# Designed miniproteins, single chains, continued (5): the designs that were tried, part 88

Each design is a single chain, and the fold is of that chain. pLDDT is the mean over its residues in the fold that is shown.

## One batch from the design tools (miniprotein)

Design m19055
Fold by ESMFold2-Fast:
Structure m19055 (fold): chain A 73 residues (1-73)
Amino acid sequence: MSSSERTTLSNMGLNYGNSLSNKAKSLGDNDTSKQALDHGQKMSDAYLNGDIETGNQHNQQLDRLDDQIQSKS
C-alpha cells in the first residue's frame, strides 16, 4: 500500500466515524456515537501504520454501526 493510499484510507476512517457519530448523536444514541468515533480513529491509525487487517476490521465495525443507525432512523 502506498503512502498516499494509507493517508486516503486513514482520512476515510476519520470522516466515516465522525459522520456516523454525528448521526447517532442526533438520534440520542450517545453509546453508538462514541463507538463510531473510536472505530473511525482506530481505522485511521491502523491504515497509517500499514496494519491493513486491523483497519479493515474497524471499517467493518463502522459498517455494522451504520446499519444499526439506519434501523433507528
Scores: mean pLDDT 85

Design m19056
Fold by ESMFold2-Fast:
Structure m19056 (fold): chain A 92 residues (1-92)
Amino acid sequence: MSSRELTLRVIGLTLRGIGLLLDGDLEGVAEVARELRELAKEAIRAGDFETARFAVEKMIELAKLSGNEEVKEVAEETLRLAEEAGIEVKVP
């Protein structure tokens, strides 16, 4: 998959997650977080560290906005995977 295609998927999932959050669908937000985790793993395997970093940053944003523990756990797991791959992620 191209890095542009992966980046567009991260954007699409992030927008879907925000929509679900506005609807109060926390289970749906958690599902989006899991899909972003899989995209981050795919980006790491492809050597696309910028897209992996972007996916992790968007997951952290969703975790903060949702306040949901499952979303937070998925974001923390994905951040750990990125850090193990040598990717620097700045948590605001």
Scores: mean pLDDT 83

Design m19057
Fold by ESMFold2-Fast:
Structure m19057 (fold): chain A 96 residues (1-96)
Amino acid sequence: EEDEAAEVFLKYAKELGVNVSLELAREIVRIIKEAAEKGDPVSAAKKTRELAIKHGLSEEDANKLAALVASVTDLAAQGLPLIEAIKRAGELMKKA
């Protein structure tokens, strides 16, 4: 579910030290869904970074979100359910 995906994304972003609004998380989920359909994690990362900066995040935090979004988009493009893709990418980034 898209709303559940946004909430899960918020949880992992916060655990990575990035404060994201629910509005920004919903926009990021839409970016991920569109980019996964096209198989384009690089475009998803770029759009997320630009959007995060526009929402007032630092360059460092925007880069962390972009990296998370690239990983989520790649996993979703491979056929993982969106929530599972977010959870897997988030756990991998926490261990890096």
Scores: mean pLDDT 85

Design m19058
Fold by ESMFold2-Fast:
Structure m19058 (fold): chain A 81 residues (1-81)
Amino acid sequence: MASRLEAARALAERGVELAKRGKELLKEAEELEKEGTEEALKKAKELRLEGEILLGLGGIQLGVAYILDPELGRKAAEEAE
């Protein structure tokens, strides 16, 4: 069995990865919205939905990491920002 610390670390690491990817997609969507073309706006809507889903999943994993190890989870949440 993985230790509680190993489980917390794995969840924190993956949560940070998902949160960062989600934020990248939201930034790309924002840039496309600034372009204002019909094609860019359609792409931006898709990227916003995907980014929000990834942020939600990352948040869940970070939350579980925090429950398992509050100090490690807190540090990971700061890194994800």
Scores: mean pLDDT 83

Design m19059
Fold by ESMFold2-Fast:
Structure m19059 (fold): chain A 79 residues (1-79)
Amino acid sequence: SRGVIEAEFDSLLRTIGAAIRLMGLLHEAGGTGVSVEGTRITVVIELPASMEEVRAIVERLKEELERNGGRILGERLED
């Protein structure tokens, strides 16, 4: 299943800092990607896992993004 989260930050420095932390966390989880466009971060999770398992990962990553000063713009789950 696939999950997508998009978040926006107040500054480029905060965005870069959050992206580095997320990349470190996701390096241990295969099938994930982080992209940065200005002050926006998009996290993609694509795993051979159930929708419930991907949802749990999405919720944890949302909490990490918000803790780092991000505002969640949206989320999407795909089977």
Scores: mean pLDDT 78

Design m19060
Fold by ESMFold2-Fast:
Structure m19060 (fold): chain A 109 residues (1-109)
Amino acid sequence: SFKEQVVARLRDYRRALELYAAQFAARGDDETAALLAEAAKLLDEAIKNIDDIEKLEEIKKRLEEIRARLRERRAAETDPALRATIDSVISLVESAIELIKRLIEYLKS
């Protein structure tokens, strides 16, 4: 079903965010690691609340706030390799936001 495909993709995004969180923590960037761990937790919460439009809207808003903070972090970064990694992370969060948005639209139909 569409919901099963959404759950599978959210699980994949959650795992990727957890791996990036560990990578930033290993570099001593605890603030970025915490943001990514929070994003991963929000995706886990979305999976558990797959039928709850109000909860999904709240989760989407919190992910958009995390995306804004990651964009600020990216703007402050001067290392090109780390900027590229942050760009990949931002893209991943944006993909999760779009997927949750599509799920909300599906549930409203």
Scores: mean pLDDT 92

Design m19061
Fold by ESMFold2-Fast:
Structure m19061 (fold): chain A 62 residues (1-62)
Amino acid sequence: MRAGLVVTGLSDEEAAQLALELKERHGYDGVGVSKVDTEAAAQALAEKGRKDGYDEVVLVVK
C-alpha cells in the first residue's frame, strides 16, 4: 500500500516524524514525503499523488 504525505509550514524533521508515525500507525509499505512552500502547491501535489496511484494521500498545512 502506497501512501503520500504532503506538507507545508513544517521543518524537514517534523515532516519525517509524521511520515514515520503514519507508517507505524497504518502499516504502509512506505510513505513518500513532499515538502512545499505554499498551500496551493500542497493541494495540487496531493491531487496529483492520488491520481498517480498512491492509495492514500495526507495533506498537512501549518
Scores: mean pLDDT 76

Design m19062
Fold by ESMFold2-Fast:
Structure m19062 (fold): chain A 91 residues (1-91)
Amino acid sequence: SLDEELDEIGKKLEELALDPSKFTLEEKKELVLRAVDVLYKRAKEANPSDEKLNLEETRAIIYDAIEKLKSLSEEEKEELKKLVDEHLASL
């Protein structure tokens, strides 16, 4: 289920925050994009008529998660945010 996928993503983000050395930059990018997909799908399932709000809420949640990843440089955070924006624009 989407709730189970969200729980899995949440656990992986916690693992990344606790031990960033286990993740490459590409793995961090993949995790962030998967989190975007799962959050957007859940938001759309709950509120199918509010697509614009669902996209903005998904962006806000992911941006907050990226900002809290202390293992990332400011340049890496900006790169991930741009990747998120490009991905959301393609949905």
Scores: mean pLDDT 78

Design m19063
Fold by ESMFold2-Fast:
Structure m19063 (fold): chain A 94 residues (1-94)
Amino acid sequence: AASVPASKDVKLDMATVEEAARRLQAVTGIGFGVAYRGDSIVVVPVEAADPAMRLELTLEYDEAGNLKSAQVTLTLPDGSVYTSPVVGPVELPK
């Protein structure tokens, strides 16, 4: 079995997550770095983070393995939760 679907685009995954992180930054004022690692994307605050601060990244794929959506959630030490809008693919295959 192929480990990567023929339609999967790493650049599309990265661009879509960066857009979700940018929208979360617009709401929270906190900047984020994005890194791609295997089948997962890692998001970290670029400023010194409180150790009780938590980030969560959610990626959804369709049955063919094409990216469907990305969303980033930030939980603050006081229990406040900030969530990006659900971001669909930034670029569509032609």
Scores: mean pLDDT 66

Design m19064
Fold by ESMFold2-Fast:
Structure m19064 (fold): chain A 86 residues (1-86)
Amino acid sequence: SAEVEQARRILAQTERDSAALKAAVEAGQLSKEELEAAKEQAEGQIKALEEQKAKTTDEEAKALLDRAIAVLEELIKWLDEVLAAL
């Protein structure tokens, strides 16, 4: 279905973006302000995905969106630990 295809693309992109951000942080490329901005962006993305999930009827697509949300929640938790260590 179109909903499943879109949700798969969203999950894949979310996983790529999360991995790229973590790599940049580990390489020392981001300031504290950029880390805080990245956290706010991830929080905004979770809200957008929750809204998309509310409009989604396909259960497989909902499960894929839940996985994307979980990736972002894990990213935020990790960013909180990084920020707390600064």
Scores: mean pLDDT 91

Design m19065
Fold by ESMFold2-Fast:
Structure m19065 (fold): chain A 87 residues (1-87)
Amino acid sequence: SIFEILDEARKALLEGDYQKALELVEKALEQLKNDTSMPDTEKLNALATILQLLDGIEQGDPSLREKTQELKEEAVRLADEILARQR
């Protein structure tokens, strides 16, 4: 599941493996974009976790900032699209 990938990303982040954490977050975000069965509430929770992990990765390895910002912008766009459908 997406949440299992995000848990693995969190473990990589705690181990200081920022590159692995970033790769796992990108994988989770890609799966979330293509998931048509997941409820909007679960998608929003996954996106919130993705944003928190991206902040941690950027703080731990600032050289990854360009890629973390790219993924943050994508995650925010997806969250905005979901929220727009509910209002």
Scores: mean pLDDT 87

Design m19066
Fold by ESMFold2-Fast:
Structure m19066 (fold): chain A 95 residues (1-95)
Amino acid sequence: MERRKEFGKKVAELMKNGKLKEAIDLVYEESLRDIDEGKDIRVALNPLLLMGERLGLPKEELQKLFDEVNSVTTKEEAKKLIDKAYELIKQKLDE
């Protein structure tokens, strides 16, 4: 709980200061760590989905990413979904 609270504050501060790339990278690294620690894919993916929503990714793209959670059964598949979300968010930042 404390780690998540501190993490959320750091991400929010980076976003307020316009350091969007650093904020996205931090969220991505934390999501991969969550998967390595055996956390549910929904827990790991959620911070990236929230980041995507704040950066203006369409709700249908966010929903498609969330729906892919139901097909994830391995850590490798979970990391691929995290990578997919990260790439979509980076692409949106370049728009």
Scores: mean pLDDT 79

Design m19067
Fold by ESMFold2-Fast:
Structure m19067 (fold): chain A 76 residues (1-76)
Amino acid sequence: KEKERKERLEELLKNVKETLDSLNIPEEDKEKILKYTKELFAKTDMSEEALLELSKKIIEEIEKILEEQEKKKKEE
């Protein structure tokens, strides 16, 4: 169970990092999202529904960063 949970976390972190890289998210914000993902995953059940909700929360956090960047204007 612990090994499967660790593998799932590593896969999730890899997928999140690849998504953030494709969106050109700054490195400091990537670290914040990855930390948030780890904290959420630690409290999340390994059920398919819980993992879907986790993914939605991660997407919402990424959207907040993108909105903040728009508010500050591009290049600020």
Scores: mean pLDDT 74

Design m19068
Fold by ESMFold2-Fast:
Structure m19068 (fold): chain A 99 residues (1-99)
Amino acid sequence: RARALYDRGVRLFRQRQYQEAIRAFDEAIRLSPPDSRLHARALYYRGEALFHLRQYQEAIEDYGRAFEIALKNLDFDLAARSSRLRNEALKKLGIELPT
């Protein structure tokens, strides 16, 4: 059940077990409908865990996908958070953002 895996991932993330959290979020993402709020939230938290592990390129991809799905669901708070953190990950890689 995707929700239970998401809840497990969030618990592991809070325990700073980022690699274990990523595995739980991977399964939650796989089992959730692609355009669902749960799918977007799992991507967002996987991106957060990846950011903590300094895996900035993968975090950027997850935040970008979370942003797109959040907008489809009119979840503007999640979209704003995803966009902000994607930009922070881009800055960590030294990527110059368009003006």
Scores: mean pLDDT 85

Design m19069
Fold by ESMFold2-Fast:
Structure m19069 (fold): chain A 88 residues (1-88)
Amino acid sequence: MTSRTETFELKKGEKKTVEIPEAPEDSLITVTVLSGKAKVTFEINGEKQTVELEAGETASFKVPKGASAKVTIEALEDSVVGVSIASL
């Protein structure tokens, strides 16, 4: 099982994108706002879902093996955001 976590410090208005071009295994992508507030857009096989997350909130989506995923994080305030990708 492979797990990767990245933490991003973002200033208000900054955007960060995390991409999985092709998932090698069934995976879970999780975004957690550690501080501040962020707008998060998940795009999995072309389907988009957007959520706003405040400090302490988390959103997770399953990425099937062979699927592409793209997560765009836009900081609505100065924010610290964690992104985790874990194989299922």
Scores: mean pLDDT 81

Design m19070
Fold by ESMFold2-Fast:
Parts: structure tokens; sequence; C-alpha cells
Structure m19070 (fold): chain A 82 residues (1-82)
């Protein structure tokens, strides 16, 4: 099976290509199978950016808050708090 780092790379590529179905599938896999990996905080950050791009600012804000609460020492938390 793919590592959380490989899943994150696939999610980023899908997001950049606008393949949001594939993006959401990989994000979900990281969060369900690898919640304690550094990739999980990054996956949540990408998901927050996705909702912001879709115009769902409330969902984006909730996800940024979740990153800061669950992964406070992550680089993603620093970006989410800014």
Amino acid sequence: HMTPEQLLAEAKEAYEKGDYEKFLKYVREILERHPDSPAAAEALYLLAEFYKDMGNEKAAEALRQEIVERYPDSPAAKRAAA
C-alpha cells in the first residue's frame, strides 16, 4: 500500500490538476489510515484550501482551527494560524 507521503504527493498532484474527486479520495485515505503522520496535518491544510477555493469559507476556517488544535507543532498549523 502507499505510504502517507506518497498519498500526500498524489493528493497535491490531483489538486493542481483540478481532479477534486481523486484529491478528496487521497485526503480521506490519509486522514482515516494515517491520522498520526505529518502528512495528516498537510492533508487537512489542503482540504481547507479546497473549501476556500469552492467559496465555503466556514468549512475552510473550521479545518484551519482543527489543524491548530490537533497538530499544533506542524508546519501546517503555522500556515493555518496566519
Scores: mean pLDDT 85

Design m19071
Fold by ESMFold2-Fast:
Structure m19071 (fold): chain A 101 residues (1-101)
Amino acid sequence: MSLEEQIGLALRAIGALEDFRRSKDKKERLEAVKEAFESLLELTDPRLKKPLVERFIEEASKDKDPEVRKAAIEGLRKLLEVETDPEVIEILKKGIERLEA
C-alpha cells in the first residue's frame, strides 16, 4: 500500500472520529464508528494507526449509549485479530478492557 493511500485512510478515519465526537444522533454515531473501523482495518502504518486507535478509544469511552459502546468493542476486537504491531496490539487490548469496565 502506498504512503498516499495510507494518508487517505488516515484522513477518512479522522473525519469519521470527528463525526463520532460531534454527532448527537445515535444512528450517525453508529455509522461514524463503522466508518472509522473500516479505515483503521486497512491502515497498516503504525505511526498513523496508533494515535487514531487511541483517539477512537477515548471517544468511545465517553459515549453512554450501550449499543454504540458494543459496536466500538466489536470493532476493536476485529482490529486486534488482524494487528501485527506490538504497541498497537497493547493499545487495543487496554482499550477493550477500558470499554468493558
Scores: mean pLDDT 86

Design m19072
Fold by ESMFold2-Fast:
Structure m19072 (fold): chain A 64 residues (1-64)
Amino acid sequence: MTIKPVLFLGVKITGQVSEIKQRAKELNIDATDVIITGGSDPNSPGTMLIVSPGLGFSRIPEIP
């Protein structure tokens, strides 16, 4: 079965991993629910995304 990548746009926080984890804890967001993106791509800006727990990269609901 094919798992499609899902882009989860919750709270965007830029910075270092350590700072983001501490910030997420202060916002009552589990540090395990943080995704780091942008840094892997040279043409993308450094961005971190906070995702909902237990998603496992599920599809985002349709919002027209």
Scores: mean pLDDT 46

Design m19073
Fold by ESMFold2-Fast:
Structure m19073 (fold): chain A 58 residues (1-58)
Amino acid sequence: SMKEELEKLFKEAVEAEKNGDLDKVREIMSRIGDLLEKAKKLTPEERKEFSEWFRKLG
């Protein structure tokens, strides 16, 4: 699902940030941005659940 893809990418971004690999973080964030654009097509419930989940990861 889109949530699973975003979760995978976010985990990779967090790992890259822990390693100080800012170039990889920027690449992954670009891909997350593309998926967030597609997330506008999610149901209201899915969008709310995803947004709450995503904010908790900050």
Scores: mean pLDDT 73

Design m19074
Fold by ESMFold2-Fast:
Structure m19074 (fold): chain A 81 residues (1-81)
Amino acid sequence: GLEKVRAGQAAANAELTARRAELEALPEEEQLERAAEVLAAAFRAAGAPDAAEAVELLKEYELTGDEAKLAEAKALFQKAL
């Protein structure tokens, strides 16, 4: 539930902070893709796979503008909580 989502978010924040200089050197679209990969991996490791899938769908929405992906991501985050 929420506790696993929070654990995954904390782990992702720690990794993203450690890799900040690497990520800030990338183009904005590549920063988005790398951040989404880190978040999804952290959520899976914490036992929140629905939150991981939601992050991947949110990334697709931000790249494509596909409102169906945003709706699906919101449903998966709700399910992960």
Scores: mean pLDDT 83

Design m19075
Fold by ESMFold2-Fast:
Structure m19075 (fold): chain A 62 residues (1-62)
Amino acid sequence: PSDDEIDKAVYELYLAVGIAVARNKGDEKARELYEKGLTEIRNAQSAEEAKKIADEVKKELE
């Protein structure tokens, strides 16, 4: 796989773990934000786009 494919997969895993943690804590808002971000990353064309999506989710959770 290319570095771009690997980086994109890492961001997908990051959001998937975020969903699991949010569910365990009962944080519905965080869960919804992670799920939305994961859907957007799956449609992303590049690792840079995936990173931007992950960063936006992280910013919203601050």
Scores: mean pLDDT 80

Design m19076
Fold by ESMFold2-Fast:
Structure m19076 (fold): chain A 67 residues (1-67)
Amino acid sequence: SREEEVRRSVEEDLRRRETEIAQRVSGLEGASFEEAMKAMTPEQREKVRKEIERLRREAEERLREAE
């Protein structure tokens, strides 16, 4: 359960950061991740995806260190 709690915490942080990145790139403060992504150009969406991939790698490393 402790490992589950750590994973849940990391996933929650990741989701928040993903939304923040989407809001920043789209310029839509307060928009949901889905709304921000829909407002973006394909090039902006690609940039967001690459930033999210980097964050996911960091999250995986964090989870490995916690285990």
Scores: mean pLDDT 78

Design m19077
Fold by ESMFold2-Fast:
Structure m19077 (fold): chain A 110 residues (1-110)
Amino acid sequence: SKEEKLKELKEKLEEALEKFKEWLKYAKENNVPDEDILSEIEVFLEQLIELARTALKEGVDPEEVLKLVKETLEKVREAIKELFKDNPELVAKAEELIEKTLKEIEKLAK
């Protein structure tokens, strides 16, 4: 059902976010290069686009998909800003990737 698919999307987004936040903390503590951090951010954002696309294809309400993805992207933005506050160039590049991803998902939800 559409309700079951919405719940599945929410659970998958929460799981992906938690795993990604743990990886970001690891990356910060282990001095992972900025380019590798940006690559992993791109992989994560691509995963969010695919989750949104699948939910929309399965008939989940576009408004609910967009709401959940926006909430997830905001939590990602906040986590990156907090962990990498001493690296404004990395934060700026990550914010550009997040904004691009949001615009792409907004187009899918139309």
Scores: mean pLDDT 89

Design m19078
Fold by ESMFold2-Fast:
Structure m19078 (fold): chain A 68 residues (1-68)
Amino acid sequence: SPNRELIERFLAEHPDLARQLIQALSLFRPGGPSSSTPPWHFDDVAELLARAPDIPLEYIEAAITILG
C-alpha cells in the first residue's frame, strides 16, 4: 500500500516523530472538514500502520508536511 509505505518511510527517517504524526493526522476527518465523522484516532504506531490503507493519501501527505 502506498499509504503504508509513505508512513513507514517517514518513520524510518524520523523515528522520534511517531507520536507527532498520530497527532497531526487527528486534525483531519474521514470525508473532509465538513464531515460529521470523528477525526482520525490511533492509539499507537502499530494501529496506524494496520489502518494506513484506509487513510486517504492526501491526509498522510498533509500531516507529513505539517511536521516538516
Scores: mean pLDDT 80

Design m19079
Fold by ESMFold2-Fast:
Structure m19079 (fold): chain A 79 residues (1-79)
Amino acid sequence: MFVVVARAANQAQADAAKAALEAVPGVEAEVIGGRVVVGTAPDLDVLVAAKEALESVPGFTARIVYGLRVEAVAPGARA
């Protein structure tokens, strides 16, 4: 299991990130504390698709960390 974490600057951006992740088959996503979106991917191909989905949301920069997870941060969000 691989983990995707996106940190949003506001609730609307968190909702957009959750929607983008849920559009990827096999990804489950949840908004925590109104600004953090956590998703899970069953395999590496789905993890890559989740990274691409997050990069399609304006303001997010996403990366794969050592091939194990995707982390995304919006400008103005804390890491």
Scores: mean pLDDT 72

Design m19080
Fold by ESMFold2-Fast:
Structure m19080 (fold): chain A 65 residues (1-65)
Amino acid sequence: LGLTPPLKISGEFARRLGSAADLDGDGTFGREEAERFGGLLQKSDKDSDGVLDEEEFQKLLELLS
């Protein structure tokens, strides 16, 4: 990895989503859970360039909320 451009807000928003997706209360993710989360972000990417618009990311958050 490192070649594909990451989400422009992945650092902060991905962490918030990670906490919401975790839901275990132990604060630890399994590898499979992290991969599923990444898969959802990629599917939400409509540009196919690895970049999400703020509106698209907001909709994704609402779906998970």
Scores: mean pLDDT 51

Design m19081
Fold by ESMFold2-Fast:
Structure m19081 (fold): chain A 111 residues (1-111)
Amino acid sequence: SPLARFYEDVAEIAEKKAEEARKQGLLPIASALRTFANLLRQKAEEAKTRPPVTPEELRHAADLVRESFKSLLDLTIKLFNLTPEQVAEAKKIGDELDKEIRALEERYLAE
């Protein structure tokens, strides 16, 4: 399933970003990214049991994934009283993840 592979690939990127966040001391951000990766792995397993998705449905899933992560990141920043420098690094990690998700979406839509 292309959708299941998409979710698994996004989960792998999120795990890599979690390690980057951990190395920068952004422990709440690292935890949020790992939680996000685990939810995506669950979505990948669900996608394996469903009919093949259309390109429009894959775009919708990608949009939902990106918006869900933005919400999770914003909530994590608000709850954990991050410093301005930590907020800037967290947003940079979030922007890099968004860019990599968009690149994956484009690759899977081209297949």
Scores: mean pLDDT 87

Design m19082
Fold by ESMFold2-Fast:
Structure m19082 (fold): chain A 87 residues (1-87)
Amino acid sequence: MEDATVKIYDKDGKLIGEFKGKLLSYDENSVTLEFENQEEAEKAKEILDKAKKGDKVIVRLSNGTVIEGKLTDYKVEGNKITLYLEK
């Protein structure tokens, strides 16, 4: 399971926030992250609540992979968050 660092930037390129989690899965349209506990997931949700549709999301994995997209939606389920992205 890869460590993931997520950074979110607004339309003007300003950093909105950053959080870390574990990558569970990703595809062309989504990235699912698992957090150590629900409190860590809630902190990530607070950052996501500041973001808007179209904001730039960059997910950097510990193996060097970078996933980029524009935020379309997100879903919180316990200690898991799914980010929905478009290119």
Scores: mean pLDDT 85

Design m19083
Fold by ESMFold2-Fast:
Structure m19083 (fold): chain A 87 residues (1-87)
Amino acid sequence: SDEAEFEEAIAATPDPLVREVIREIKKLKEEGRYYLAVEAAHAGYVAVVEKDYEKAKEILEEVKKKAEEATEEEVEEEKKKIEELQK
């Protein structure tokens, strides 16, 4: 349905921004960052369907920033939880 139509729209749009979105989604999925992968997919939707490249870039940049910041926070929280379980 909408997802399949979105994938076809992406394939029909040979845009560097869309390719960057696809790369970021793959990277985030490999890192287990599924929520951020969905946000990156939304940037692709905005670029391809809404044709708002400026907004799509903004979303993608925010996702990349969150990926860096949230990874640091998640690693820190995970370490704290492990330490608590060991005590």
Scores: mean pLDDT 71

Design m19084
Fold by ESMFold2-Fast:
Structure m19084 (fold): chain A 72 residues (1-72)
Amino acid sequence: GSGTRIALSMLIREVEENPEMTVEEVIEALENLLKKASGRSKEILEELLKRVKEAKDVEEALRLMKEALQRL
């Protein structure tokens, strides 16, 4: 839903503006978004979280989040 899209968009901005943020912190933020998501938005975030857990760095996590945002 639009709420999930807005929340993910805000998280992307925070990560871009905060270079010290870690992949682990991004994972925690995505897990918190999942708790409030439902239906298609939940499925997209679950897939995103799985991929971000395999990310080598925060830049890869950002690319994955931006890709997921286009599907929301």
Scores: mean pLDDT 85

Design m19085
Fold by ESMFold2-Fast:
Structure m19085 (fold): chain A 73 residues (1-73)
Amino acid sequence: SEAERLLREGLRLAGEALLLEAQGRLEEAEKLGKEAHRLFEEAAKLAGVSVTELLEKHLDYVTALARETAAAL
């Protein structure tokens, strides 16, 4: 679905933002983080849920992203 596509893209950008933040590239991290949040908001609206509820439903993907980010640090 479109909501799932937007969620996956948002998670990808959020992971990139976390890696940039860990590297001290805060301005670039903030830019990607804002874009990720925009995609999460759009996905949540399409799915008819809150951003928190959308992320909780896809907790496996969120957890996998967090582990990949931690492993890259």
Scores: mean pLDDT 79

Design m19086
Fold by ESMFold2-Fast:
Structure m19086 (fold): chain A 58 residues (1-58)
Amino acid sequence: ASKEEAEELSALGRELVALHQAGRFDEAIALAREHGIPLTRDSTLEEIERAVVRRYLS
């Protein structure tokens, strides 16, 4: 992927982690779903980061 795509995915990962850490799970799940990332309220930070990386590689 391009540098721009990598920066966008990095920004998405940071936003998802921030929402999850703030306990805003429904918002994190909705944002992840919009980008085709499978996420649940029980997802760990490591699982979120892995899902974002997986999306980058596909």
Scores: mean pLDDT 75

Design m19087
Fold by ESMFold2-Fast:
Structure m19087 (fold): chain A 95 residues (1-95)
Amino acid sequence: VTKSFRVEVKLKPSATRQDQIDALQRAASAAMSVPGVRGIGGSARLTETSVVMDLTIEADSEKAVNDALSAFKDALLSSPAVESVTVTELSENPS
């Protein structure tokens, strides 16, 4: 099962580039630790105040995808550099 998401992260004014990288790495690690997750991938646009990421999660089941997304979001929100996280599921394009 593969699903794609748009993840928009708003950063606190005191956040550094290193804080952004650390938050993303911790979130990716948390998602990858979920049982049944085969891989995560995507692209991220880093700015001084935000991160916009297209995140693709590949897993054995929809439950594993949802658990991985929750772990990813929770890890981001646990970062002192992160103000808010918005997640939008991207529509399946069958072509």
Scores: mean pLDDT 79

Design m19088
Fold by ESMFold2-Fast:
Structure m19088 (fold): chain A 59 residues (1-59)
Amino acid sequence: GAAEQAAALRRGRGAAEAGRALGNEKAYSFGVQGVEAAEAGDWRAAEAYVRQAERILGV
């Protein structure tokens, strides 16, 4: 739903920005892919990408 999309977008964008700030290209890439998947309505892919980005960032 809309709340899940908003949460996935916030988490994905946050992970992408953190990855960029830390110079972690993998975390940035996964964060961006999570945002794109969430915008496409693919919640399973969005969660997987965001989780991978967050894992790389140690959060």
Scores: mean pLDDT 83

Design m19089
Fold by ESMFold2-Fast:
Structure m19089 (fold): chain A 85 residues (1-85)
Amino acid sequence: ARVQAALELANKLKTLDLPDKPKIAVVGGRESDLPLLESAINAAGYNGEVRLVTPEDDGKTFDLVITLDAQRRIVSILTNHTLKL
């Protein structure tokens, strides 16, 4: 399940028009989810900075926003998105 989700994410990211060093925000995840997401981003050919969203990120624009549900499943992937918390 985890390996399949990471592979699906990497394949999706390869189809996106992202900068070489995209700024990536994760909504709804935990810090323990970041290494898997970073691996998928690197596998897609990007050197992205990945971090969890904090309240201070409200109104900031990210090159990629990945949203996880309570079961740590990816529910949305948005490009060039401004956070509205």
Scores: mean pLDDT 76

